# Designed miniproteins, single chains, part 40

Each design is a single chain, and the fold is of that chain. pLDDT is the mean over its residues in the fold that is shown.

## One batch from the design tools (miniprotein)

Design m1375
Fold by ESMFold2-Fast:
Structure m1375 (fold): chain A 92 residues (1-92)
Amino acid sequence: VKEEIEKLIDEVSRLANQLDEAGLPVEAALALIYVAIAKRDLERGNYKSALESVKKAAELIANAFRRHGLTDLAEQAEEVKKEAEELLKKIE
């Protein structure tokens, strides 16, 4: 579970950086705040809180990409959100 959460954090970090590269620095900065919270919670063993932060970051990133017509990147963010939701079901 921890390794799966680490992978999702890495994926939302990558997508947040791509959001910044696409000219959306404010949305990228907000997503990176959730990433920082997720990393901190993961280090403390708060897996549910870490996954909730990943989910929030992924949703924000997906919505930003969709608003700007970057559909493939939005779908990648939606997949990260779905993976976080499935892990949440396993750990409650």
Scores: mean pLDDT 85

Design m1376
Fold by ESMFold2-Fast:
Structure m1376 (fold): chain A 86 residues (1-86)
Amino acid sequence: AKLVISVDGKTLHAVYEADSEEEAKEIAEKIKKNVPGKINIEIVGKTLIVEVTFDSIEEAEKAAEIVKEIVPGEVIDTTYAKYLMD
């Protein structure tokens, strides 16, 4: 299982490659329950694609941390905004 996650300004983008379609659906449900706001989630086989736009960069970063806590396996965070926030 592998998660690639990024926060680009106020937008959270995540792609999760699950070990099974059941795991992808379970992770999608956990994200829907734990991430505030209206989210766009697409499941294609074992791949889960998540996109959410927030009112602030801090909210997007917090949501990214929640997603990273939910998913098992390898996590690759490509968030430029998070790295540059000081």
Scores: mean pLDDT 75

Design m1377
Fold by ESMFold2-Fast:
Structure m1377 (fold): chain A 86 residues (1-86)
Amino acid sequence: GEAEKIAAEARALIRKAQALAREAIKIAETDPDKAEELLDEAEELLKKARELLKKVPEEKKLPLEEELGIAELVRAVARVILDKVK
């Protein structure tokens, strides 16, 4: 149904954002400009995921909020690392 599609889209965005933020951490010292591009994309994806989560029913929301929380934490760590190498 529509709820399942929205939940799946949110999860895909969260997972892509986390992968981009992790990649940004790996390359921050060698290619800070590319790391910033990846992190900016991750932040935009997390923003879209947050908007989709507003439409997800409560029953499916908690696991996605937990995955989002982890992705937001990885993004925050990536930003701190990038700010120190720039």
Scores: mean pLDDT 88

Design m1378
Fold by ESMFold2-Fast:
Structure m1378 (fold): chain A 64 residues (1-64)
Amino acid sequence: MLSYQQLADATLTVLRELGHPYAKLFPKPTYKPSKEVREELLSLPPENLVNILLGTLEFIEAEK
């Protein structure tokens, strides 16, 4: 879909829009998701969004 950084930023943006507590732990994302990507993420349960965010952050950390 996107780079891991863009996917993490997109997921964080959606979590912020949903008012999820996890979103408050992170700085504002630099990437703005497209309308289509945002709608796709909004269709997922919050648990899945948190898992996507944590998974993508693990890959970003691994990039050195």
Scores: mean pLDDT 73

Design m1379
Fold by ESMFold2-Fast:
Structure m1379 (fold): chain A 95 residues (1-95)
Amino acid sequence: MLEKTRKAGEATLESAEGVIELAEYVKEIDPEEGEEIREEAERVKEESERALKEAEENPEKAEEAFERLRERLLELASLAARVLGLLTKHLMDRK
């Protein structure tokens, strides 16, 4: 279980960094929306780091940490969809 939690955490942290980077592009188009997405992705990253640390310090909680990381990854998927929606709208509206 701990090995799965570590891999899930690494994937979630890398995904959060990707969303943060995409939020910088959104900020060029919509500064307010881009900043909000960046702040939400940073929060998800912080919570994911905390879950990983807890699992490393107490391997008995690895299953609970894995579930939290899964929830964070779903939140990142939602943020990524929001980024794609904003970028798509910008491209469609700029005729």
Scores: mean pLDDT 82

Design m1380
Fold by ESMFold2-Fast:
Structure m1380 (fold): chain A 56 residues (1-56)
Amino acid sequence: SYREELEREAKETNELGKQTKEVIANGTKEEARKAVMEEAEETMELMLATVRLLAS
């Protein structure tokens, strides 16, 4: 169901968010920037997947 797909995507995004916070706390400025960009890409993908699932 779309509900299960959204829950899976949200879980993946939440886990990436935790990893990003760790890199910000312990990594270099460049590592933090890359981690934030990767989180932004995953967040955008989640939003697009959500729109797609709700439109069907």
Scores: mean pLDDT 74

Design m1381
Fold by ESMFold2-Fast:
Structure m1381 (fold): chain A 69 residues (1-69)
Amino acid sequence: AEAERIAAGIQAVQENRDLTIESIRNAVDAEEKKYSKDKEKVQEIKQLGENAIRLAEEAAERQIARLRA
């Protein structure tokens, strides 16, 4: 029962993480297409996207750690 609840919670965090990352990637792709002729802007958009993905992964890891405690 408790182990099943923890497992379900971890799965939900992982699914939410994956959806968040997909949303970030879609936003990055859209912005890159919008500013495709501005190389500096495209690089800035890519860097912001990579940072956002890293933060989403770190947040998910912290939440999973709390669920395991």
Scores: mean pLDDT 87

Design m1382
Fold by ESMFold2-Fast:
Structure m1382 (fold): chain A 72 residues (1-72)
Amino acid sequence: DRLLALEEQLIETFKKFVEAARAGGDYQSLLAQARALLDELIALLERELGAEYAELARQTFDGLVEKALAEL
């Protein structure tokens, strides 16, 4: 299923982003890749569950990114 594949790729890409950031490396490309995967997931969530759930998911992701960068 496309949804499961996107979820798996997003989780793995986010993990690599966190690992790169913690290593003091270049995490910008990994963060951009994670955001692109999130945009695809958000589009699917909006179609199935509506804009409210899509917005909450985006806000949650942004909070996780902020927390990861702040706790380096």
Scores: mean pLDDT 81

Design m1383
Fold by ESMFold2-Fast:
Structure m1383 (fold): chain A 79 residues (1-79)
Amino acid sequence: SMLEEELRRLLEEQKRVEEEIKKLEKEYKENPSEEILKKMMELGVKEVKLAVEITVLARELGARSPEERQELLKEIEEK
């Protein structure tokens, strides 16, 4: 379905955002800077927005509990 495809896209974007945050955390640990901290904060906001969108789409696909959502998200990501 289109909703499952959109959910997969959001999960892939969430994964990319988490990877970038981890990279910036490593860079900040080695070379602390306000610019890196600002980028991490901006990505943190994006991560929250993605989590909300994923939750809404998961509900539309019938996953209404946290447990059902987690199972659905794993199935979509592993496809």
Scores: mean pLDDT 85

Design m1384
Fold by ESMFold2-Fast:
Structure m1384 (fold): chain A 76 residues (1-76)
Amino acid sequence: NPELQVQALEALAELNSDKATPALVEALKSSDPQVQNGAIKILQVLQQQKSGIASGALLFLKESSDPQLQQAYSNL
């Protein structure tokens, strides 16, 4: 269920969970466009809030050699 996956990602981010960054990165690699777009929107909101989770995820995306993660980074 893509909606529940996005809600779980949002909850992890709100809780400042150490699982939030790896879960968001995995969601960006999802074959489901709803999950991918949900993760992008969550990261955009976290960037505006100056969250450490967003900083960690963005650094990972910037250093990634994965074409799918590079495309996600360009959409942020």
Scores: mean pLDDT 78

Design m1385
Fold by ESMFold2-Fast:
Structure m1385 (fold): chain A 100 residues (1-100)
Amino acid sequence: MLPIDHSKPRLIVSIVISSHPDRPDKVAIFIDTLDPNNRVVASETEVFEFPSSASLEEKLAFAKEYIEKKYPDFELVSESVSVDPHDPNVTYAVLLYQPK
């Protein structure tokens, strides 16, 4: 894992992955751009639908590829994944990107 440089702009990406049996699987991507003073200067949201056959790993890989194509000068420095304690069909991922 690369060291986090707090003096540079960063992307905090929050990903919500839902895999409920009665609806299409969804990946919601929330991208917050922070300046060096930790102020949110831009916010973006995208939602993608997936077939129920898609794995959690495939959904996360898609989200990472989406971010890396949109922000090619940024690199992943931190990743955290957790399942919702009250809904096992919901997984949260938090990704931190910084400039190369």
Scores: mean pLDDT 81

Design m1386
Fold by ESMFold2-Fast:
Structure m1386 (fold): chain A 87 residues (1-87)
Amino acid sequence: SKAAQLRAATARLRALLAALDPSDAASMEGAVEEIVALARELGMPEEVVARLREKLTALMREAAASGDRELAESAFWAAGAEMRLWV
């Protein structure tokens, strides 16, 4: 069901956020890839997924460069909100 997909997606986003290290570029890049994979699993169109990836990559690079964990967390939850619109 869509509700089950949303619960699984939310749990995965929370796990990724808990493991996130904004000082580690590989951790930040890995998080973007997991969010993108999740967006595809939820059936988001590829053009929307591509835009989400570009936006997240830019925001996560900015967060890593500035050490801004709050920016990284905001980007995560904004992505979650966008995914919810497509379920």
Scores: mean pLDDT 78

Design m1387
Fold by ESMFold2-Fast:
Structure m1387 (fold): chain A 62 residues (1-62)
Amino acid sequence: MIDQAKASFLKSLLVKFHHGMDQATAERVSQQLMSGPRTAKSLSLDLGISQETADTLLELLQ
């Protein structure tokens, strides 16, 4: 499911909560999270981020 409003909101949250995350990375991550259910490990591997960061991002989708 792709919801432009939700993706934009997630991007803003990622930038706010993860200091140092640039806009392009936040946008890519938000789009990946909107693609469907993911595990923290698979998201970490796909995006090249830490598993801890991936866990936090999945939590933000709840």
Scores: mean pLDDT 63

Design m1388
Fold by ESMFold2-Fast:
Structure m1388 (fold): chain A 92 residues (1-92)
Amino acid sequence: MEVLREGAREVAERSPAGEELLRTGEEAAEIMRYNRDTPRMGGAIAAAYVEGRTDELARRHPELAEALRRAGEALRRAVDAATEQELARRRA
């Protein structure tokens, strides 16, 4: 969870839509926590949620679409990293 929270904060600080991106990251972390017993499924659902929210933000702010797409990709990577961290913890 910390990896996703840190990634979301970093992305939010560098983005004009920072508050909505931070909230998106926090909601993705909630999805992963709710699905903690199935980390791969939780990660997939969280990634889809981040993509959907980022696409919606890009539609509302077309002038920022490239920056928002980059931020969404960074958030998806943070979700993937959190998923891999949980899987590694369970394999150990």
Scores: mean pLDDT 75

Design m1389
Fold by ESMFold2-Fast:
Structure m1389 (fold): chain A 102 residues (1-102)
Amino acid sequence: GVAVGLMRARAGPEMTVTQTITGVDAGTVGIVVTGAEVVQHSAAAPAAAEFRATLTVKTPGEAEVTVTATYVTDSGDASAITAITLTVENGEILSSRTEFWD
């Protein structure tokens, strides 16, 4: 499988991370992932976070895929460092993992 590590960044109430992946069949993609795994590395639980990842074919016939992941919190005041990891295989998102550090 292919693992895509996305940016570690301090997240506001909503964060969108976009990653371009090459070498994926452009005809295979059209998947939206919601409710992905959320991991908190501190003892305090964050406000509920929703994670959505969409694989988007950028250009027909190109072996290039843009992955957009949106991070949303219920509180709107999240300042934790966020890491987003997507596992992509055969043009499909197999798993999505969001990790928080206070």
Scores: mean pLDDT 43

Design m1390
Fold by ESMFold2-Fast:
Structure m1390 (fold): chain A 81 residues (1-81)
Amino acid sequence: MSKLVRQAATLTTAAGIHLIAGDTEAAKELVREAVELYTQAGVLRDETHSLVAEAARMVYDDGVPVDDAVAEAVDRRAEEL
C-alpha cells in the first residue's frame, strides 16, 4: 500500500472521530485532504470508507467538484448522527 493511501486512511478515521464529536468543519477538511491524497495515489474510486466513498461517487459518477462532494457527504453523515 502506498504511503499516500495509508495517510489518507488515517485522515478519514480522524474525520469520523471529529464528526462524532460534532466538529463538522474539521471533518470536512480532513475528508477533503483524504480525497486529495487518494486522488494523487489513483485509487479514490476504490475507497470503501463511507464518507470518502460517497464523495468519490459524486466526483466520478455525477461530476460534482471535490469541495462540494466532500461537503455534501459530511453534511449527510452529520444529519444521520
Scores: mean pLDDT 75

Design m1391
Fold by ESMFold2-Fast:
Structure m1391 (fold): chain A 95 residues (1-95)
Amino acid sequence: SIKERAENLKETFIGHIEGLAETARSASKETAVEGLRGALEEAARRMAELGSLEEFERVAEAARRAGEELGVGEEAERAAREALEEARRRIEEKE
């Protein structure tokens, strides 16, 4: 079902974001922001392809927590908002 596929994507991307946070402790803040943005954009895109964004907020929350721990919380929040807005636009346009 769409719900099961969305839940699996949520779990996959939360795990990916948690792994990025561990790795990014030794990286620059710029690298951390780029990693989180990429993960959020891909999660939103995949969920938009399913037509369901309900689980995206949990992925966004994981990214915000990781961003706060890495000192880039504001950038992580911005990336999450931008990814969600783009995904919503894609669903609405029904391309």
Scores: mean pLDDT 81

Design m1392
Fold by ESMFold2-Fast:
Structure m1392 (fold): chain A 94 residues (1-94)
Amino acid sequence: MKTLSPEEAKEELERAEELAREALRAAEAGDHRRAAVLAAAAEILISVTSLAEELSEEQKKKLAEVYRLLAETAELIGDEELAKKYRERAEELE
């Protein structure tokens, strides 16, 4: 399996956080389509970071924050099942 370096994982997590924050803003503005696209992009980036063999505690905390932002975005869009899944993933990292 392809393994990410700690530096690559950090960069992808930072990009995922930015996209997740934009997704939440779009959802709060009522732009559900834009929110869904940005949230999907953030999910792809965090999926790539899961290829790292080990994340630091700081990186795990940031990943949990990204999942919480995605959960709030999904909840605002009306996808309660997806929101629940993201909340569960965030809790597993804490």
Scores: mean pLDDT 78

Design m1393
Fold by ESMFold2-Fast:
Structure m1393 (fold): chain A 99 residues (1-99)
Amino acid sequence: MRALNRLIAAALTVIGLEFELELRPPSEADLEELERALRAVEEAVREDPSLRELAIRVLERLREVLERILEQVTDPALARRAEELLARVEELLEELREE
């Protein structure tokens, strides 16, 4: 799969969840989709470093969605998973901004 196609798919997942979370509470399945999106971004940048700036934009939106989930979630287990995923997103953002 082309690196750009993986990044586009990740971006669409993040945007879709951003809209869905306006209509319903967050679920475990949403966190699994966001984890897959994060992995896709990681793989895309590893394969094609020229995508770093686009990856940063996708990661910034992913961070915003995770922050929204943390504001809405009432399940402590889901909150912990979202916090762990947010930390991974923030770590990758810092790494990419330094490159």
Scores: mean pLDDT 86

Design m1394
Fold by ESMFold2-Fast:
Structure m1394 (fold): chain A 76 residues (1-76)
Amino acid sequence: MREEVLRETTGFAIGAKEAVEALKGVELPGSKIARIIGESAAHGADLAAAGASEEEIRKASKELAEKLAEEELKKQ
């Protein structure tokens, strides 16, 4: 349990960091940026819980953040 929580927390932190880096210079409202960061962080935690590697979590979180940002930019 505690080791699983630590792993999920690590995945969450990786997901959040990759989303913040992917969203640098993206012209979106702060509320949408915060939502994308949150979704990428949660996805990172889910992947970590499923046993994904740190590299897999980084790649998937970055791809998700970029996809969500592109979808929001198309709506503007």
Scores: mean pLDDT 81

Design m1395
Fold by ESMFold2-Fast:
Structure m1395 (fold): chain A 100 residues (1-100)
Amino acid sequence: MSLEEQAEELRRRYLARVRAARSAEELRAVLDEMRTEAEKLLDQAKTIEELMIVSREVSLFEMELRRLAERRGWEDVLAYLEARSAEMSAYYQEKLAELE
C-alpha cells in the first residue's frame, strides 16, 4: 500500500470513529489515536510530497471533527483540538525541515 493510500485509509477509518463517538471523552480519544498513527506516517514520509499528503488527510479529519464538536456544543473538544492541532503542526514543520 502506498503512503497516499495509507493516509487516505487512516482518515476514512478515523472519520468513521468520529461519526460513531457518543461523548466528548470518546472524541478526544479518537483524536489522540489518529494523531499517533498520523505521526507514524509522517515518520515514514521520504519526500515533501508524501509529507504534504499526510498533512492534507489530517487537516480533512480535523475539519470534520471540529464540525461535529461544534454541532454538539462540545467546547472542551474544540479547545483540545486546537491545542493538539498546534502540536501536530509543529511536528509536521520539524519533519518538513528534515526533508528540505
Scores: mean pLDDT 84

Design m1396
Fold by ESMFold2-Fast:
Structure m1396 (fold): chain A 75 residues (1-75)
Amino acid sequence: MEKEKEIDKLIEEARKLAEEYFNATTPEQRLRALSRLTEAINKIIELAKKYNDKEMIERIQKAFAEVGKEILKKK
């Protein structure tokens, strides 16, 4: 339960940071959002590897696909 909440929180944070990245009006804002987004994604991957939980890995994959879809849609 706690582990699932942490991952869901990071996924939601990544989604918000992706939105922040595409709404950024300056290069500085964009780089900051990108840096934070990359950090959140790396954290999610580390947790998936650490727990090696098939169900959790599936949730993470679906979340990454969703974030990637949003990024591609805004390009």
Scores: mean pLDDT 72

Design m1397
Fold by ESMFold2-Fast:
Structure m1397 (fold): chain A 78 residues (1-78)
Amino acid sequence: MKREFYDEKSEMKVTVEVTDNERKVITEHLKSGIRVEVTYDLKTKQVTVKHLNTGKTTTDLDEANSLIQEEIKKIEEE
């Protein structure tokens, strides 16, 4: 199943895709054009984070969570 959400406060577009094998979340910050893809593999329980603008990927869940939180806070307007 695919769902798309728009957060007006942060101007973030969020796309969520759920399948039997994985969960994928794509976030796009419309003002900056920064896009991040997070894929969770249900079989291996591995998380992969891809920065779509740079092609940078990481599989470290703690690093992924930290990077996402820092990017969001760094870009967020009060």
Scores: mean pLDDT 68

Design m1398
Fold by ESMFold2-Fast:
Structure m1398 (fold): chain A 89 residues (1-89)
Amino acid sequence: SREEYYEKVEKHLESLAPKVREAVALAPSDPEKAIAILEEIKKESVEFYKKLAEEAKKAGDEKLAEEFELAAKQAEVLFDGLIEQIKAA
């Protein structure tokens, strides 16, 4: 069900939250390490949403698959923006 997919998303976000906080806290003193952490998070998050999109498509839920493909793109834009902000500081 769609509820099962949303539970997977919630667990994924819970796993990323402490890593994002660590990267943001490190950015002023160790920007290279902060960027490396964010690049790893970006890769993990994009791959996660792409896998959910493929699973939804296999289950016949084309609309949910499109929503997860959009989520993957949004994750990429979000983390690229954070990385650029750290590089510009």
Scores: mean pLDDT 87

Design m1399
Fold by ESMFold2-Fast:
Structure m1399 (fold): chain A 62 residues (1-62)
Amino acid sequence: AEEFRKLARELGFSERTIDGLLAAAHESREALRTKVLIAAKDEGLTLSEEQVERLVELLSSL
């Protein structure tokens, strides 16, 4: 959780969105990727494919 929170804050996600993504960490990698992309779009963030994959990797490891 700590590594995910640090990266997500660095990328500009709000604490509310970070908590929501962590609450969804039990979902599949495909579902998590979709949620990360939606969250980034909702907060006006542009993420690289590598940044998206790193966030999904960290969530899936919880």
Scores: mean pLDDT 84

Design m1400
Fold by ESMFold2-Fast:
Structure m1400 (fold): chain A 64 residues (1-64)
Amino acid sequence: GPAQEAARRAARAAAEAKDVAAAKSHLLTGWQESSGEYAEALRTAAAQAKDAAGAAGAGNGVWL
């Protein structure tokens, strides 16, 4: 009947909307990963530089 056909159409529209939301999420994730990965790489590089400086005693005046 018409109510069942309306329900079918609503379910299909909801499924399509979910697929569109997933596609948008994928695009947004790409942008966030691009900026986030760069920021994280800089943070990791800074931490590694700090650890290397600490291990070498550069901040502690123990350089030969």
Scores: mean pLDDT 62

Design m1401
Fold by ESMFold2-Fast:
Structure m1401 (fold): chain A 80 residues (1-80)
Amino acid sequence: SVEEERERAEAEVKKLIEELRKIAEESKDKDLKDDLNLVIELVEKQLEYLKTLDPEEALKELKETIEFMKKLIEEVKKKE
């Protein structure tokens, strides 16, 4: 169901938030650390907002957020 897919996508976003949090905590670059913490805050706010949407719209936004976060993690790891 769309609801089950939404819950799985939300869980994946939360997993990616934890990965970004770990990267930020382990980083020696203050600017990168600050930028990653801002991204985490914005994504957490987006997750709360998405709870107010219908499941199909929320799922679409969650999938876009997952792709964005995965790309960000890959780019950050390449520079470390």
Scores: mean pLDDT 85

Design m1402
Fold by ESMFold2-Fast:
Structure m1402 (fold): chain A 62 residues (1-62)
Amino acid sequence: SLEDLVREAVERGLKLAKEQGLPLTGAAIQAAVDIAREKGIYDPEVIEELMDRAVAELEKLA
């Protein structure tokens, strides 16, 4: 589900921010794009929603 993908993007984004020193927004976008690619998601609207929701969730944790 999209909810499961958002949760995975948040978890991976937090790890990327900690390990690579990326800003939370950049980490969320990178994680979302990587997950979309891994899952074979090529719909730009779905990818944009995943990015937007992952960013919003990570910003709540800052």
Scores: mean pLDDT 82

Design m1403
Fold by ESMFold2-Fast:
Structure m1403 (fold): chain A 94 residues (1-94)
Amino acid sequence: MIVAVIGAGDRALENAARFYKLGAEKILLVDIDPERLEAAKQRLVEEYGVPAEKIELVVGRPTIDEVKKATKEKFGKEPDVIVSGVTLEQVKAA
């Protein structure tokens, strides 16, 4: 399962960690702020035990099309799940 998370704040980290425990093989974080992305990756590794090699960072606009494109470029396929760090979540159909 490949998961794309929009944002790099506390909610985004909670969502990324949750999906890692559910069996996510790769996690993409997308935010406009590179400093927040680096801090988020460090916290996922140190606080949540997510391996650094499973985490990919993309600095860019958090549109669904750009998130799908970035995920395919980084991991070879579109994300199975797209989750917002705010409240909106897009899940792969059954």
Scores: mean pLDDT 76

Design m1404
Fold by ESMFold2-Fast:
Structure m1404 (fold): chain A 71 residues (1-71)
Amino acid sequence: MSKEELEELAKQLGKALKDGDWETAEKLREQLQSALSPEQAAALQRVWEDFKAGKLTPEETESALKKIVET
């Protein structure tokens, strides 16, 4: 998957989280996690846990995901 495709998935995941579409968000998270390097996937997992714990807004989560896919 290209960097552009990863960035698009990160945007779609952020939108699904803002919309409260948990089914789409979980599917996009799985797709993104499987396409990332092990280090990026670990960073994604941490961002996801922080979001679930209420430490990150959907907007902050989208920003964090974009940074992960840019590395």
Scores: mean pLDDT 82

Design m1405
Fold by ESMFold2-Fast:
Structure m1405 (fold): chain A 88 residues (1-88)
Amino acid sequence: MEEEERRLRRKAREIANLVMSLGDVAPALAAAIKAQIRAGASAAAIAALLAPYLPQSVVDQFEADLAELRDAGREDLLLEELDRLEKL
């Protein structure tokens, strides 16, 4: 894979793993994040879904990573990772 493609896939996987690390709320949050991405919600609005569960510094990093994926037009990579983890 191209270096940039590999980097973005790694970021998508890290975001999905962060969501899955939240345990019992992870499936509902994954579904909510996917719905908001598909609806074209802002990165800030999506990051707000994690604010009750994670430190602000982690939420800020999540927002930045979402914005980077969106700017690259590669939100599909995050959707793939979230779908994959739901099936495990």
Scores: mean pLDDT 81

Design m1406
Fold by ESMFold2-Fast:
Structure m1406 (fold): chain A 67 residues (1-67)
Amino acid sequence: SEPLRVTVVHPDPERALREARELVDLLRTHWQVDRVRVRIERTPERTTVTVELFGLTGSRPESTPLM
């Protein structure tokens, strides 16, 4: 059960958070997710949002973008 990790980087923190939220919603549409962890790191130059999805379950291979 390796987590799926997605990182969003943007100088605008509001945009970074919006993109991360949209990605979580999209991933939940395709797979059942047991846990989601969101980490936010902000510096004067950029905002980094890291999303980790744990316990991915479903009838589809998680690594296949064509499905």
Scores: mean pLDDT 72

Design m1407
Fold by ESMFold2-Fast:
Structure m1407 (fold): chain A 73 residues (1-73)
Amino acid sequence: SKEELRERMRELMDRAVRLEKESKDIRIQMDAGALVTAISVVLVTSDKLSEEELEKFVRKAEEQLRKIEEELK
């Protein structure tokens, strides 16, 4: 449902915010900050998105978060 997708996006937002705030690497901070901005735009406009469009944004955000987390290894 769209409600479950919004909850997943909020969880991804919280994880990205933690990476931005806790990382000492400026590139990680910048990448995480960009993801936070992108997720917040999707969340505030989520009522205008179809469920399919919202699913695509969730998957994109999950992929971006995974890439940022891999940069820490």
Scores: mean pLDDT 84

Design m1408
Fold by ESMFold2-Fast:
Structure m1408 (fold): chain A 87 residues (1-87)
Amino acid sequence: MYEEAYELTMKLLEAELAGNEEEVERLGKKLKEIYSKSKEGAIAVVKAWKEAIIERAEEISEATGIPAEEIIEAAEAWAEKQLAALK
C-alpha cells in the first residue's frame, strides 16, 4: 500500500512539474481512492506525500522559487497534522 502510494505521488509531482494537468487529476483521483478506502490507506498516502515532497524538494524549489527548506518544513508540518487527525 505505501509503495503504491509513493509511486503514484512521485508520478503526480512529476506531472505537476511538467504542467500536465490531466495526469495530475488522474493520479490525484487514484491517491484519493487509496486515502478514502481505509485508515491504513490514508496513513500510507500522507506518509508517501511527505517522503516524495522531501525527496523532490530541490526540484520543486527550482520550479516554484520557494526555498527547499521551507518546502520540507511545510511537508513535515502538514503530515504531522494529518497523521494526528487519523490517530
Scores: mean pLDDT 82

Design m1409
Fold by ESMFold2-Fast:
Structure m1409 (fold): chain A 74 residues (1-74)
Amino acid sequence: MLGDLARRFARLYVEARRRGWEAVLEISREGGQVVVRLVGTRDGVSRTLATVVLPDEDALTEFLRLVQREVEAL
């Protein structure tokens, strides 16, 4: 479910930052779908922590809103 994915992204984001990683959401659009990746970078090394594929821009807006609320709750 979208909320479960948002909670997972929020936990990984907060944990990465707590451990000294820079964490960024990368958003790309391909074939009418939206791909959201959580990318962490530390000491010149980048890794993808999580990825979700969303069907449209409305789902992206809702996902980002849910991630923000979950981050604020942590």
Scores: mean pLDDT 85

